# Designed miniproteins, single chains, continued (3), part 38

Each design is a single chain, and the fold is of that chain. pLDDT is the mean over its residues in the fold that is shown.

## One batch from the design tools (miniprotein)

Design m9299
Fold by ESMFold2-Fast:
Structure m9299 (fold): chain A 87 residues (1-87)
Amino acid sequence: MLPEEFYERLEEIENLLKEAENIINNNGSLEEARKLIEEARRMLDELRDLLKKTIPPEFWPEFDKIFEELERRIRELEKKLEEKEKE
């Protein structure tokens, strides 16, 4: 089971991505959406580093799936942002 702080950080990343997607979909500030995506990516990298320092290597594959899904979502939002900036 992940530490409570780890889940809180995951929720914060999810909230940043949700807000960025909402801004993009509602034709809001693309600069604000970009900053939210960059912050989410930064937090994900910090969380990945924290996991490697805190959790034994034998358990990493379980968390790799969570990180892969979040990275996929970040890339998808980055692509949507680029498409909106070209319009």
Scores: mean pLDDT 80

Design m9300
Fold by ESMFold2-Fast:
Structure m9300 (fold): chain A 81 residues (1-81)
Amino acid sequence: SAFERIVAEAKAEAAARLDRESYLALDTALDLVLHEYQEHGASPEEVKAGLEKLVAAIAASLSPEERAILEELLRRIKERL
């Protein structure tokens, strides 16, 4: 699906730009949201809300630089939904 491609592209960029621990947290969060979208029929609005909530939780423990990267990736995902 289009959303699977968006998630895969975001994961590839995150792997290049974030440290391993931050990347794994984002990878897990994206997989959770993708599962809700595919298996439970979550709407694009519910997906966006879920992503914002999970990203905010991850971002709270990150450096300002990594937080900016995470917020940029989230924005790009949301724009393509």
Scores: mean pLDDT 80

Design m9301
Fold by ESMFold2-Fast:
Structure m9301 (fold): chain A 105 residues (1-105)
Amino acid sequence: SPLDQLLDELDQVHQTHTRKIIAAKSREELVKKIKEFLDDLEVLADRLAAVAKTLSPHEQRRLQVHFESTLSMWEMMLWELKKAGEISEEEYNEFMDRLQAIRDR
């Protein structure tokens, strides 16, 4: 189904970028990998919005719940990175603002 394809794509983007961030060996690499994730997520969000119009209300709800779960996991990760001092307060605020803009679409 179109929904299953979208959920698989969302999971693939999430898993791929999570592994890259965990594997980062420097602060500069970590920040770069987070920005790359946010760039890919913004492109995916535009595609999700377009395809969501073809989905039933029930399928749109499943997509929304899955998408919100993914965003919440990334918000928690950014909070932990800030708490550990691995990203600055300025970087944290920039990344959180970008996630919020994606959510508000």
Scores: mean pLDDT 85

Design m9302
Fold by ESMFold2-Fast:
Structure m9302 (fold): chain A 61 residues (1-61)
Amino acid sequence: MAALRMTVASLPAIGEPVEGVGADGTVYRGTVLLRDGDTAIARAVGENGVEAYVRLVPVGA
């Protein structure tokens, strides 16, 4: 499955918390699980209780 995209100012390290707006317009809060090349994957929960895997993309990449 494709992960939901979220743009970040810089890529966080594994285990760091992240918060932002996903491509679907929902606010997600979660934790970075792994680095994947120039991106990272986080597991996050939306404000409505929806769980998602989110691909974190740095600004200007």
Scores: mean pLDDT 75

Design m9303
Fold by ESMFold2-Fast:
Structure m9303 (fold): chain A 93 residues (1-93)
Amino acid sequence: MDLAELRERLPEYVAEALRQGQKPWTPEQVAAAVRRALEALRAAGADEARLAELEARLGTAEGLRLAAEVMGELAGDAETGRLLGELYALLAE
């Protein structure tokens, strides 16, 4: 899975959580989403030190922000990182 595919699939995860009658995502759903992001980032050649920091912060708002930042850097688009960070922050709260 590449970063573009991951970005396209985020709305599906949000829609599924809403269909299950949940307002924000549960910590388990957030952790699962961040784990998928880690897999995509590792496949894209992200720095292992940043991946390790993200793994240590799974299911936290800080971890979600870091994931969005690294995704934006690898996509070559800071705006993508910002939008993903806002989406994840909304889902975590």
Scores: mean pLDDT 57

Design m9304
Fold by ESMFold2-Fast:
Structure m9304 (fold): chain A 95 residues (1-95)
Amino acid sequence: GEERAREGLERARRGVEAGDAKAAGEGAAEAGRAAAEGGAPVEIAREAARVGVEGARVGAEKKDQEGLSAGVGGALAAIGGAFQSELRQGKFPKL
């Protein structure tokens, strides 16, 4: 669970650094999926969501429609993964 989430986050960060919005979005989505399925720390999924948003920004700046879409989708998947993990634990932090 956690190792796969960290690998997804690393891929997302490397994508942003390389200016590859699609890789950033795909890495963020993988981190979110690993958090939802494997009980990885919610903080990793939240960080992946932030990196996915950065990927979307890179895609927008480069006029890369596929990269922009992947970055947005990856960020949403990472947020959703964090949310699902918290719901399965029966608790929302600060709710």
Scores: mean pLDDT 80

Design m9305
Fold by ESMFold2-Fast:
Structure m9305 (fold): chain A 91 residues (1-91)
Amino acid sequence: SRRERLLAELEALLRAYADESIRLYKAPPEVVAQVEAELAQAVEYLRRNYDAAQLEELLRQFRDTVERGLAEARKRNDGGMVEMAEAILAA
């Protein structure tokens, strides 16, 4: 359904954000485990509490935030943050 596609797309973006953050900051195993647990909890919360319209708006807000972050990173010539933002938007 449309809701299932939106949830899958949002989950993919959240996972890409988590993976790129772990990579960029070289997170230790304990932090990686905590991030994975929090991601699973966030996805389950969205699955149970958000309808399609709310998921679509959240997805739009998330993309807008990443796009603004990309623009700021480019302005600061921050290659690591540019790479992270581009990878997230490609998910």
Scores: mean pLDDT 85

Design m9306
Fold by ESMFold2-Fast:
Structure m9306 (fold): chain A 79 residues (1-79)
Amino acid sequence: SVDAVLAQIEALIARLRDLIAQGAPRSQILQVAAQLEALIQDLADNHTLSPAQQARLQALVAEAQRLLAQALAREAAAA
């Protein structure tokens, strides 16, 4: 179901947050980002979302983008 995929995206975002907090290698962060992108793409291509589900997905995408920007900024500061 769409709600199950959205829950998987939320779980991956939580994992992304934990990896960033732990100072995980870029390769691990990018692997989680790739998994997020694949699930988001699957929802876009293969599912029709309700307005509430679309709003939830939009919020999750924004959070993932914010976390990835944070990780890149931290990497730049460490260089």
Scores: mean pLDDT 84

Design m9307
Fold by ESMFold2-Fast:
Structure m9307 (fold): chain A 87 residues (1-87)
Amino acid sequence: MVDELVAEVRAKHEEVFERELEELEKVGSEEAVRLFREAAELAERAGVLKAKAEATGSEELRAEAERLWAEAQRLAERAYELLKEHL
């Protein structure tokens, strides 16, 4: 069932996120945590726009989704660099 699959994915992601969060708190990098959260929000928005672009065939929505995804990737890379330097 879809609900069971979603629950499994969320549980696994939550477990990984809790481990990452504990490591981030140990390092004290609030900026890295903030950047990861911003990247996650942009990635979710990009995913929604991509789905709409596929449903409507809109190249404009596809381009917008790719732009938001690229920005999310840049923020995630920045957060990862900060974590690497502090670990």
Scores: mean pLDDT 69

Design m9308
Fold by ESMFold2-Fast:
Structure m9308 (fold): chain A 81 residues (1-81)
Amino acid sequence: MYMFSEEERRRLLREIDVDGDGVVGPADLKVLEEMLNVKGDIKVDGVYDEETKELVKILQRILGLEEDGVLDKKTLEGLGA
């Protein structure tokens, strides 16, 4: 199970949602994939695939959110806590 400090959560929010509009672009996904890629076999290409979805579920578990694998506004707001 992954754990993030409050500072790491704030950093992830800034890196994931640079525009502050609750929308994640390919560059933001690359940062998330790099930070959470513990196997080293997930492609860091900004594509939201099944591997990225599993990483998002891990992040949601850490934040106490439902593990649906969707990087939505609720998940991004949780990173700011």
Scores: mean pLDDT 55

Design m9309
Fold by ESMFold2-Fast:
Structure m9309 (fold): chain A 98 residues (1-98)
Amino acid sequence: MRTLRISGDLSEEERKNLAWDLEEFYGMEAEVLPDGSIRATTDLSLEELRRLARFLAQRRGAEARVLEDGSIEARAYAELRELLRQLGGEDIAETLGR
């Protein structure tokens, strides 16, 4: 599994809600960190994570990057929520293209 790290200008309540969505709907283990970021584990490959980061960056200035440990840092709560919904409802490989 790889680690997904999400950061942004989110309230404490929004961060808790996003962590809950990741755990309940996507089966990820999610934790809100003291710095306000969210850490979650995922079964996405490194290449799939890079495609996800590029997709987030292309959607209206969502900032996303793949870190050296294979995690993704992304900033855009609404766009992330839509993507996480797609990941939970559809094959990521099919959605992002392999």
Scores: mean pLDDT 59

Design m9310
Fold by ESMFold2-Fast:
Structure m9310 (fold): chain A 73 residues (1-73)
Amino acid sequence: MTLYVRTGPSPGSRLLGSGKTPEEVAKIIREKALPGQSVFVFDENGNLLTVVNASDSEEEIAKKITEGVKKYQ
Protein backbone atom coordinates (compact mmCIF):
# COMPACT_ATOMS: atom_id res chain seq x y z
CA MET A 1 0.00 0.00 0.00
CA THR A 2 1.25 3.51 -0.82
CA LEU A 3 0.98 6.22 1.86
CA TYR A 4 0.64 9.91 0.93
CA VAL A 5 1.65 12.88 3.13
CA ARG A 6 -0.36 16.07 2.58
CA THR A 7 -0.39 19.56 4.09
CA GLY A 8 -4.18 19.54 4.73
CA PRO A 9 -7.10 17.26 5.74
CA SER A 10 -8.31 16.72 2.13
CA PRO A 11 -6.90 13.97 -0.17
CA GLY A 12 -6.56 16.83 -2.71
CA SER A 13 -4.31 18.93 -0.41
CA ARG A 14 -0.69 19.68 -1.41
CA LEU A 15 1.49 16.55 -1.48
CA LEU A 16 4.73 16.62 0.57
CA GLY A 17 5.73 13.06 -0.33
CA SER A 18 4.79 9.38 -0.50
CA GLY A 19 6.19 6.11 0.82
CA LYS A 20 5.38 2.41 1.18
CA THR A 21 6.13 1.98 4.91
CA PRO A 22 5.29 4.03 8.04
CA GLU A 23 9.05 4.41 8.71
CA GLU A 24 9.74 5.78 5.19
CA VAL A 25 6.84 8.25 5.53
CA ALA A 26 7.96 9.35 9.04
CA LYS A 27 11.42 10.15 7.59
CA ILE A 28 9.84 12.19 4.76
CA ILE A 29 7.76 14.17 7.30
CA ARG A 30 10.86 14.90 9.44
CA GLU A 31 12.85 16.06 6.36
CA LYS A 32 10.16 18.09 4.50
CA ALA A 33 7.61 19.43 7.02
CA LEU A 34 8.22 22.58 9.07
CA PRO A 35 8.75 22.12 12.85
CA GLY A 36 5.35 22.03 14.56
CA GLN A 37 3.47 21.60 11.24
CA SER A 38 0.46 19.24 11.27
CA VAL A 39 0.52 16.85 8.32
CA PHE A 40 -2.10 14.39 7.11
CA VAL A 41 -1.40 10.79 6.05
CA PHE A 42 -3.67 9.12 3.47
CA ASP A 43 -3.83 5.69 1.86
CA GLU A 44 -4.10 5.14 -1.93
CA ASN A 45 -7.94 5.16 -1.67
CA GLY A 46 -7.96 8.67 -0.11
CA ASN A 47 -8.76 7.53 3.45
CA LEU A 48 -7.28 9.77 6.17
CA LEU A 49 -5.25 7.36 8.31
CA THR A 50 -3.81 9.78 10.85
CA VAL A 51 -2.73 13.36 11.63
CA VAL A 52 0.82 13.85 12.95
CA ASN A 53 2.81 16.83 14.17
CA ALA A 54 6.28 17.28 12.63
CA SER A 55 7.65 18.19 16.10
CA ASP A 56 6.95 14.60 17.24
CA SER A 57 9.84 12.13 17.11
CA GLU A 58 10.29 10.07 13.92
CA GLU A 59 9.50 6.95 16.02
CA GLU A 60 6.23 8.45 17.37
CA ILE A 61 5.21 9.56 13.84
CA ALA A 62 5.84 6.03 12.47
CA LYS A 63 3.83 4.55 15.39
CA LYS A 64 0.82 6.84 14.69
CA ILE A 65 0.90 5.95 10.97
CA THR A 66 1.08 2.21 11.79
CA GLU A 67 -1.97 2.48 14.12
CA GLY A 68 -3.86 4.46 11.44
CA VAL A 69 -3.14 1.74 8.83
CA LYS A 70 -4.44 -0.96 11.22
CA LYS A 71 -7.81 0.86 11.61
CA TYR A 72 -8.42 0.70 7.80
CA GLN A 73 -7.40 -2.95 7.21
Scores: mean pLDDT 81

Design m9311
Fold by ESMFold2-Fast:
Order: structure tokens, then C-alpha cells, then sequence
Structure m9311 (fold): chain A 63 residues (1-63)
């Protein structure tokens, strides 16, 4: 079972990276590059899910 503090830190890092990729996706969409926008959006979604999973695991480990 992982340390809740470690899981929270990893969750935060994944959330920050997800936000950066969403900004990149938005930029490419505004430039008309729909294909690049979709790639970055998908990557951001995956990191967002990873962040949510780590946060849920941390909450369960702390309870």
C-alpha cells in the first residue's frame, strides 16, 4: 500500500501536466490544427484520470 502523501504529490503533478496539455490542445484548436489538438486533449484526459485515481487511493489509504 502506497504512502498517502506520495499519492497526493503524484496526483498534483499529473493534474498540473494535464492542465498544461489542455492549454496546448486549446492553442492548436484555435490555430486550426484539429489533429494535434485531439492528441494533446487525449493525453491530458489520461493524466487527469491518473490524478483522480491517485487522489482516490490516497483518500482510501488515509481512512
Amino acid sequence: MMDPQYLLERSRESAERSKELLELSKKYKEEGDEKKAAIYETSAQMLGIASDVDRDLAARAAA
Scores: mean pLDDT 82

Design m9312
Fold by ESMFold2-Fast:
Structure m9312 (fold): chain A 59 residues (1-59)
Amino acid sequence: SAAELAALREEARAAAERVRADPRDPSNWQAFAEAYGRLAARLSPEEAEALERELLFTR
């Protein structure tokens, strides 16, 4: 559903923010991988790749 996708996007975004705040903490990367993996399963490969770049590589 749209609500489920929105929730997954927020989880991935929050996890990405934790990675950017502390990229040396492997638990942050693990959490991001899990959240992003759930979201990516609901998106096209192109959408997933674009979103990953937006979330992690904003500079």
Scores: mean pLDDT 79

Design m9313
Fold by ESMFold2-Fast:
Structure m9313 (fold): chain A 67 residues (1-67)
Amino acid sequence: SMKEIKEAIARAEERTKDLPGADRAQILMLLELRYTKPELVEHFLSTLSPELQKKYEEIWKEIEEER
């Protein structure tokens, strides 16, 4: 739902507030992509640095654990 997407994005924004804008934008894009075209997430995630991949996975795990 739109509410779930907004809550996920808000968490990601808080968890990435100290990252450079470009890195933050990539993580936020991947979170939106998970709700719109989840089949593409692994492909785009693989293009990120290992550090950003880990950060994305930590944030997504937190979102899933609060369901």
Scores: mean pLDDT 82

Design m9314
Fold by ESMFold2-Fast:
Structure m9314 (fold): chain A 75 residues (1-75)
Amino acid sequence: SALENQIKLLETIKEASKDEKVKEAAELVIELGRRLAAGEPLSEEEREELARANELILKAAKEDPEIQKAIAELI
């Protein structure tokens, strides 16, 4: 499914990154994404955390060649 593919991508980013904040952000997005898929609502604070985590991951994917290489190998 699209969700399973997104989780695989996030796990790949988490494994490839050497930045602990990027690893934590990827893990948060996976956790909250799974909760949303299960029909569980997120609090406003959790939605804000998710937005910040997605921003950090997107920046890392654009700037980190190790993450870019890992994503290319996944595709």
Scores: mean pLDDT 85

Design m9315
Fold by ESMFold2-Fast:
Structure m9315 (fold): chain A 88 residues (1-88)
Amino acid sequence: SMNVEAMREALRRLAEAIAASTELPEEVRRLLAELLRALVAGDRERAERLGRELERLLEGLGPEEAEAIERHVTELGNEIAAEVAAKA
């Protein structure tokens, strides 16, 4: 149960960090933050819909921009996961 609670806390913090990020395009911030909140809430249908919208948006931005977004989100996620693990 600890791993599930830690994962939910990490996703919640990641959603907050993404929503506040100045390095991400506004529409990416909005969709990704909403997707992460849907995952935390267990709203599978909403998460699937938002995930598809995010995929289409990233495809439209092109590979260089999509890679930059993925790297930034991964870095934020790793930092938050480490902080959550350190407090456990």
Scores: mean pLDDT 81

Design m9316
Fold by ESMFold2-Fast:
Structure m9316 (fold): chain A 98 residues (1-98)
Amino acid sequence: MTVHLEPQVIDVDGTLTLDFEGDGPVVETRLTVKVRTSQTYTVYGLEPPSGSGPVLLKTGNKGETVVAVSGGGALRLVTQGKPGESITIEGTFSLRFE
């Protein structure tokens, strides 16, 4: 199953977290998003039940970047922000079930 994310523009006061959860049991979640931001960001994998906390998958730079990551279960995108800045995120994610 593939889900399209409508473009989102979010003002941030430091950190933005977007959680993408699979409809468990999910074998794999794939995320491909375009991120426009003046901030650096980090993508974490959240894999219940085996994950002892978030696993770093990717760090992105400021500007317009494309993030393509995969993991079992939920994925979390975390940005480091400053008050008054905005982040635009658009793209798709897909779920695989066995």
Scores: mean pLDDT 57

Design m9317
Fold by ESMFold2-Fast:
Structure m9317 (fold): chain A 89 residues (1-89)
Amino acid sequence: MTVEEVEEDLKRYARGMKSSDIKVVAEGIGGALRLIGDAFEASLDEEKALELAKKIVEAASRIDDPYGQAAAKAAINNISALLGKEIPL
C-alpha cells in the first residue's frame, strides 16, 4: 500500500462521515475497513507493520480533516496493540 493509497482511503472515510448519501457513507466505511484490514495483515510481520504505520503517519500529515485523522489514529492504534509497541502519529 502506498502513502497515496492510504491518503485516498482516509479522504473517502472523511467524505463518508460528512455525507447524508448512503452510498458515499458505505464507500467511506469501506475505505476505513480496507485500511484496518491492511493494518491487521501487516501486523503479522513487525517490519511490514512498521512500514505501513510510517505510510499512515505520512498520509495523515497531508490531511487537515478530523475524520481522516481519527481513522489514521485508529489504524495506528490497532498496529500498536498487535505489536505491543507505541507508534506516534
Scores: mean pLDDT 75

Design m9318
Fold by ESMFold2-Fast:
Structure m9318 (fold): chain A 75 residues (1-75)
Amino acid sequence: SELELLEEFIRRLKASKNPRLARLGEELERLLEKYKASTDEEEKRKLQDEMIRVLQEAYEIDPEEVERIAEEVLG
């Protein structure tokens, strides 16, 4: 499922040799946990927006590493 793929992506990002990416992986894990626990649609939208921002920051730090992790998770 999409959720399982996202959880695997986050686990791999947290395990990154780049400490900046590892910290963003930890932030994504916290945001996803809040998203899964929330029953408020407005809060879920805000959490999705925040997760997108963190993913964008990770991509700007090291696009090659982020793309590699995504390819390993999806393919």
Scores: mean pLDDT 88

Design m9319
Fold by ESMFold2-Fast:
Structure m9319 (fold): chain A 68 residues (1-68)
Amino acid sequence: GAEAAGTAAGKAVLSGDLDAAGDILNSLIDSGDLAAASAALETASSLVREGGDNDLAAALDDASSLLS
């Protein structure tokens, strides 16, 4: 589900694996389920923000904005 995908993407971002995070998020966007993609991005952004990675959190927030 979207929450699991968002958690996996957030963990990938925090570990510096931006390719894995991008693959997860792009898969959701490609599915056309913008609500699921938005929820996943919110989960990932929250985890990244907790980690203190402002640049990565900003990128996720920007991606979430593009889906609205």
Scores: mean pLDDT 75

Design m9320
Fold by ESMFold2-Fast:
Structure m9320 (fold): chain A 90 residues (1-90)
Amino acid sequence: SAGEKARENIKKLKEEIEKNPNLTEEEKKKLKEFIKLGERALKLFPDADSRQVQAYASLALLLGWPVAEELMRQGWEAVEERAREIEEEL
C-alpha cells in the first residue's frame, strides 16, 4: 500500500539522516523532529502516501499539531487548499 511505502521511506530517511556526515547534530535533531510529525500523521492516516505525509508534517510544523490535525481530518483537498493559501501569502 501507499502507507507501507511511506513507512519504508521514513525508515530509510531516518537512517540516511543519522549517517549523513554533511549534517550537524543540530540539523539532524530538527530533521528528526520533522520526521516525528510525519510518523504521527501516518498513525492517524495509515494509507497516506509519502507526498501527503510530507504535506501533513509541514502543516504541523507551520500551524501547530492541533490546527494541522483538524485540516488533515477534513481530507487531502482541505490540506492542499490551505497549503496554496499559505504559499500565496508568502
Scores: mean pLDDT 79

Design m9321
Fold by ESMFold2-Fast:
Formats: sequence, structure tokens, C-alpha cells
Structure m9321 (fold): chain A 84 residues (1-84)
Amino acid sequence: AAELAALEAQLDALARELGRLIGRGEPASDILRLSAQLQDTIARYAALAGLTPAQRRALIQRLSALMMEEARKERAELAEKEKK
């Protein structure tokens, strides 16, 4: 219930932030730290929600897509800062 909703919100937030860091070319240490937090949160959410293997794969695909989208957006914004 509320705990699952909180974990899902945390997953989305971590994926988005990780995407932004990757897009910006931030230090590997920060990326590794957030990656570890994301993986831990995925494991906690999957266990608590009782996800099937298919549901867990779908969750990982969704988070990966979100991360890639944020990384693309961040790279585009950096390119924009070139002063057109």
C-alpha cells in the first residue's frame, strides 16, 4: 500500500537523477553510488510487492527507459548551452 507507493516514487526519482548525472558526465563515484541505491530499492520493491520475473523485467525496462530519456534530455540541454 503506502510503502509500495513510496518505494515506486523513490525508484522513479533515483532513475531520473541517475539519468541526469549520466547525461551531464558527472563523476563515476556519484553514478556508482546512485546505481547501488537504485538496485537496492529495486530488490526491496520486488520482494515487498511479490513481483514475478516478468513483472521485475518490466519494471527494470521502465526504469532504464526513464533513465535514458533523462540522459538524452540533459545532453540536449548541454548542447543548447553552446549559445546559438
Scores: mean pLDDT 81

Design m9322
Fold by ESMFold2-Fast:
Structure m9322 (fold): chain A 99 residues (1-99)
Amino acid sequence: SLEEEFEEAVEALKSKDPDERLDAVIRLGLIIEKTDDPELLERIAKELIKVATDEKAADEVIKAAKKVLEYILEKKGDKLSEELRKEIEEAIEKAEKIL
């Protein structure tokens, strides 16, 4: 299920290995493409915001999370609250400053 795929990806984001964390971000992006559920999209966005704004994370991981957040705004923004869209935009700006 998409819920199980989401939970597995979130667990993988806890890895100390940047390659595992990068794979987890990519997996979250694939879930976004498959779902129109606003609650699941919000949960995915919040996890990606944490990754994109983590100054201790590897640059490739931050960059990947930023790109997935940009994708959510472009393709799924109409399914998100105004507050969450603003949080995503602020996270993208912060990621640019970290990179």
Scores: mean pLDDT 88

Design m9323
Fold by ESMFold2-Fast:
Structure m9323 (fold): chain A 91 residues (1-91)
Amino acid sequence: MRDLLIRASELAVERGGSEKIRRVLEKLRGGEPLTAQDLGYAGRAIDESGLDIPQSTILSIVAEAIRLIGEEIDKELKENGKFKLKPVQRR
């Protein structure tokens, strides 16, 4: 999976892809964890690259993106919603 994302991102960057795709490529090459947004840009890079990626691989990427979105939501709820449930308006 990661090797395919690197290859697709490299091809997209060579074709004049956005700075966002380039940032994702740097994270992939450095072994950095990806955010859900980064995986979204990687998906766009796959489409732009023209690589024929198996549906099972696409589903794995989507599942990882959903997991990361869930972690971000859980973090926000724990820090802001779950821990302090007071309404914002005080007047």
Scores: mean pLDDT 66

Design m9324
Fold by ESMFold2-Fast:
Formats: sequence, structure tokens, C-alpha cells
Structure m9324 (fold): chain A 83 residues (1-83)
Amino acid sequence: MLSEEEKKRLKEMLELLEKIDKEAAKKAKEAVEKGEPSAMLVILSGALKGKIELGIELAEKIIEGKGIEASQELAKILKEEAE
């Protein structure tokens, strides 16, 4: 069960995603329902960098149990943007 603070944070992130892309928001909600709230953060990070599709793909990897791989790929994407 999520804490009240976590629920508020997730709601804020979902509202942000809905303003950017409704499909990304739907995928984030699905990930949270499957017990993978970290996938929502990956989708949000991708959306903020203009890479919504990549964020969704990484979220799917987390749901599949490849969370470490997804985190490494996200870090690589963020590093490429900084370079």
C-alpha cells in the first residue's frame, strides 16, 4: 500500500503526463497497478526529455522484471542528452 505522500506524488506525475501524452499516462497507471511505480518515473523522465516512446519501452522492461536494464538504458539516454 502506498503512503499518502507517495499517492500525492504519483497523482502529480500522472497529471503532468496527461498534459504531455495521455497514452504515456495510461501506461504509467498500468505500471503502478502492476506494482512497478518506478516505471512511472521512467515514463515521466522520458516525456520531460521529449522521448515519450523510449520512456514507455523502458517501463515495459521494468514490468517484465528487467528493471536494472531499464535503469541503465535511462541513465545512458540522460548522459547522451548532457553530452
Scores: mean pLDDT 67

Design m9325
Fold by ESMFold2-Fast:
Structure m9325 (fold): chain A 89 residues (1-89)
Amino acid sequence: MPLEFSLVPVTGKHGKKNVVPLPKDLDEEELLKTYLELLEAAFEAAEKGSIEEFIKLLRELGFSEEEIELYKNGATLLELAERRVLKKK
């Protein structure tokens, strides 16, 4: 079945407000929390202009090397967040 998404407003660590699509069939609170943490890390790395800084922040957030390699191989931040929420079930 095709995934359905809802748009959820998120606020980054620097006060920027963005709207992001989230899968409707997942735990919204846990997914939003995980995705917000990833967006904050990505925003900090973007301000510094360094992918290495983002990878360090992912490790600090408790992401495994397997999850980091998925991101390097083209997985989106949303897919990374979904994977973490599904593993907690």
Scores: mean pLDDT 63

Design m9326
Fold by ESMFold2-Fast:
Structure m9326 (fold): chain A 74 residues (1-74)
Amino acid sequence: VDEIIDETAEKLKELGLSDEQAEKARRAVRIMVEGDKATVDELAEAFQLRAEVAKANPEASRIIDEAVDKAVKA
């Protein structure tokens, strides 16, 4: 899981996102991968972080979604 999160952050930085935006994406992926084990407040935070990163670059939402899918299947 950590490897997938690290790869996601690197891909976002390659798209020109800041370190702050990459860290928001890392947090969002971690929470979303927990799914049913995450609280409603944590899931709301994760989706908000994903939305903020997507505003900086629309492709970021796809990268985050792919990372969550890979991590859940791993």
Scores: mean pLDDT 78

Design m9327
Fold by ESMFold2-Fast:
Structure m9327 (fold): chain A 58 residues (1-58)
Amino acid sequence: VLTAEQESKIQELAKKLAKLLSIDEESVLDVLKTSVVTETQIEVLEDQLSTFEKFLKE
């Protein structure tokens, strides 16, 4: 179960990813909430998102 703090973090990540990919924030948030259920996963996702941003320029 996600805490309010973790949920806020996921929402922020979803917003960043939505902007980056030009897709709906709600769609991204729904997927992230389903896939990310622990604090460790949030931290890993942040790192992976940074890496992913590098490839978006391809």
Scores: mean pLDDT 69

Design m9328
Fold by ESMFold2-Fast:
Structure m9328 (fold): chain A 64 residues (1-64)
Amino acid sequence: MSAEEIERANRHESGALRWASTRFSPEDLARLQQKVEEIKKNSKSYSEFLTNLQQLMQETLARQ
């Protein structure tokens, strides 16, 4: 990702983790945070990051 895309990804990640912190246990939040970091590191573009993050969030919500 470009520097601008990384900044956008970081802002989106912060919002998602704030939301998750009000709904998940600290242990589930820690697991989610690690997976988000992996997605961010492995994503080649902001669009790829968003797609993978949305899939992760849907899977996490389905498991509750």
Scores: mean pLDDT 77

Design m9329
Fold by ESMFold2-Fast:
Structure m9329 (fold): chain A 80 residues (1-80)
Amino acid sequence: SMFEEILKLLEEARKLLDEHVQESLEEGIEEIKELWKKDKKKALEELKRTFETLIEISEKGSKLYELAKKALEKVEELLK
């Protein structure tokens, strides 16, 4: 599913971050998975915020930036 593809991109982005940030994002991913079962739109809005933050903190043109941008496009498609 598109949601599973988005989560895979988020896991790939997590691996590109420092270990301290990786742990916080891992907990956030589990919360988003639980939220998806209860409120699909709210889960997508949290994913959008997460990828927007990753874009803001990453260097333009970096692997993290491009990955987060690609994932954000998929999230926005599901929110339509």
Scores: mean pLDDT 84

Design m9330
Fold by ESMFold2-Fast:
Structure m9330 (fold): chain A 77 residues (1-77)
Amino acid sequence: MEKQIKRLVREHGRILGRAEYLVEQGKLSQQDLDEFEEQVYKLIESQAKASGLDFEELKRLFEESKRLALETTKLLS
């Protein structure tokens, strides 16, 4: 269960990283990105509460995954 939750958090990070790149390209609004990110943080908080995992650790995992995805997308574009 923990491994599956961490995988889900990383997958959301990658999606948000790509979405952030689309905002930089003018293809997505900052408002849409902010709303999507808020929904993901609520999901992470819910998963932390349900699983007993540390919210701050899951948030850190999400942020690292998002950053890596953004950097990778910029490098490949």
Scores: mean pLDDT 83

Design m9331
Fold by ESMFold2-Fast:
Structure m9331 (fold): chain A 58 residues (1-58)
Amino acid sequence: MMEEELEREKALFEAFVATDEERAELLNLPPEVYKQAREAELSGQLPPGTIDKLALER
């Protein structure tokens, strides 16, 4: 299980950029802006819902 969990995290990491690009298109945001906001929100540097605010306020 432990080694399979590490492989899962690797797969998520490798898919991270592609996922951000797809979601950025859905929200009509530049991929870099979306990725930055997403990472900051996940790390707790930004309040929850910051991505939604960026999409709505632009």
Scores: mean pLDDT 61

Design m9332
Fold by ESMFold2-Fast:
Structure m9332 (fold): chain A 72 residues (1-72)
Amino acid sequence: NPKVEELVERGKELALLSTPAELQTPENLALRLRQIADYLLSNADKPPPGYTSEDLREAARRLREEAERLLE
């Protein structure tokens, strides 16, 4: 799903851009990815134009998986 891929890539980019370079540890990036995933879930019932509730929930699930992978 191209919209889910877009949301996942934007979420990963936002995690990097919103975390200072000296603080970009796997633990800090994983926490930031989870925060972004939680933000998507909090907006799933009222998604922005062009997105569905399912797009936001699927993107949030994938961002949580990315966070878990960083902690391996």
Scores: mean pLDDT 85

Design m9333
Fold by ESMFold2-Fast:
Structure m9333 (fold): chain A 118 residues (1-118)
Amino acid sequence: MSIEELAREALELVRELIEAVRNNAPDAEISRLAAAAVEQLTRLAERLRAEGRDREAALVARLAGLLSAAQLKYEAGEISREQLIEILELLARALEALLAGRFDEAERLVERAEELLA
């Protein structure tokens, strides 16, 4: 799978996860979609690292970690559905910015998501 294909699939999974959360899908479905998104982001980070794109790989690894942490906090009742959606929308926008070559924008969006999760 190409870097563009991995990033596009990760973005599609994050968008599907946002819709599942908005529609009050069962926790098991939210967990399944989150795990799938984290797996694709992890593969994307590994491929970026293999190509010497270390800054982008580190940013994508941060995206995967934030997604996992946000889902776990939501399942634990530590953040609201609305807060989870806001974080996921920032992560989707960061992936879109990264796909468009706008690294600095992607990094700022990740930093905003980290602040919301703290």
Scores: mean pLDDT 88

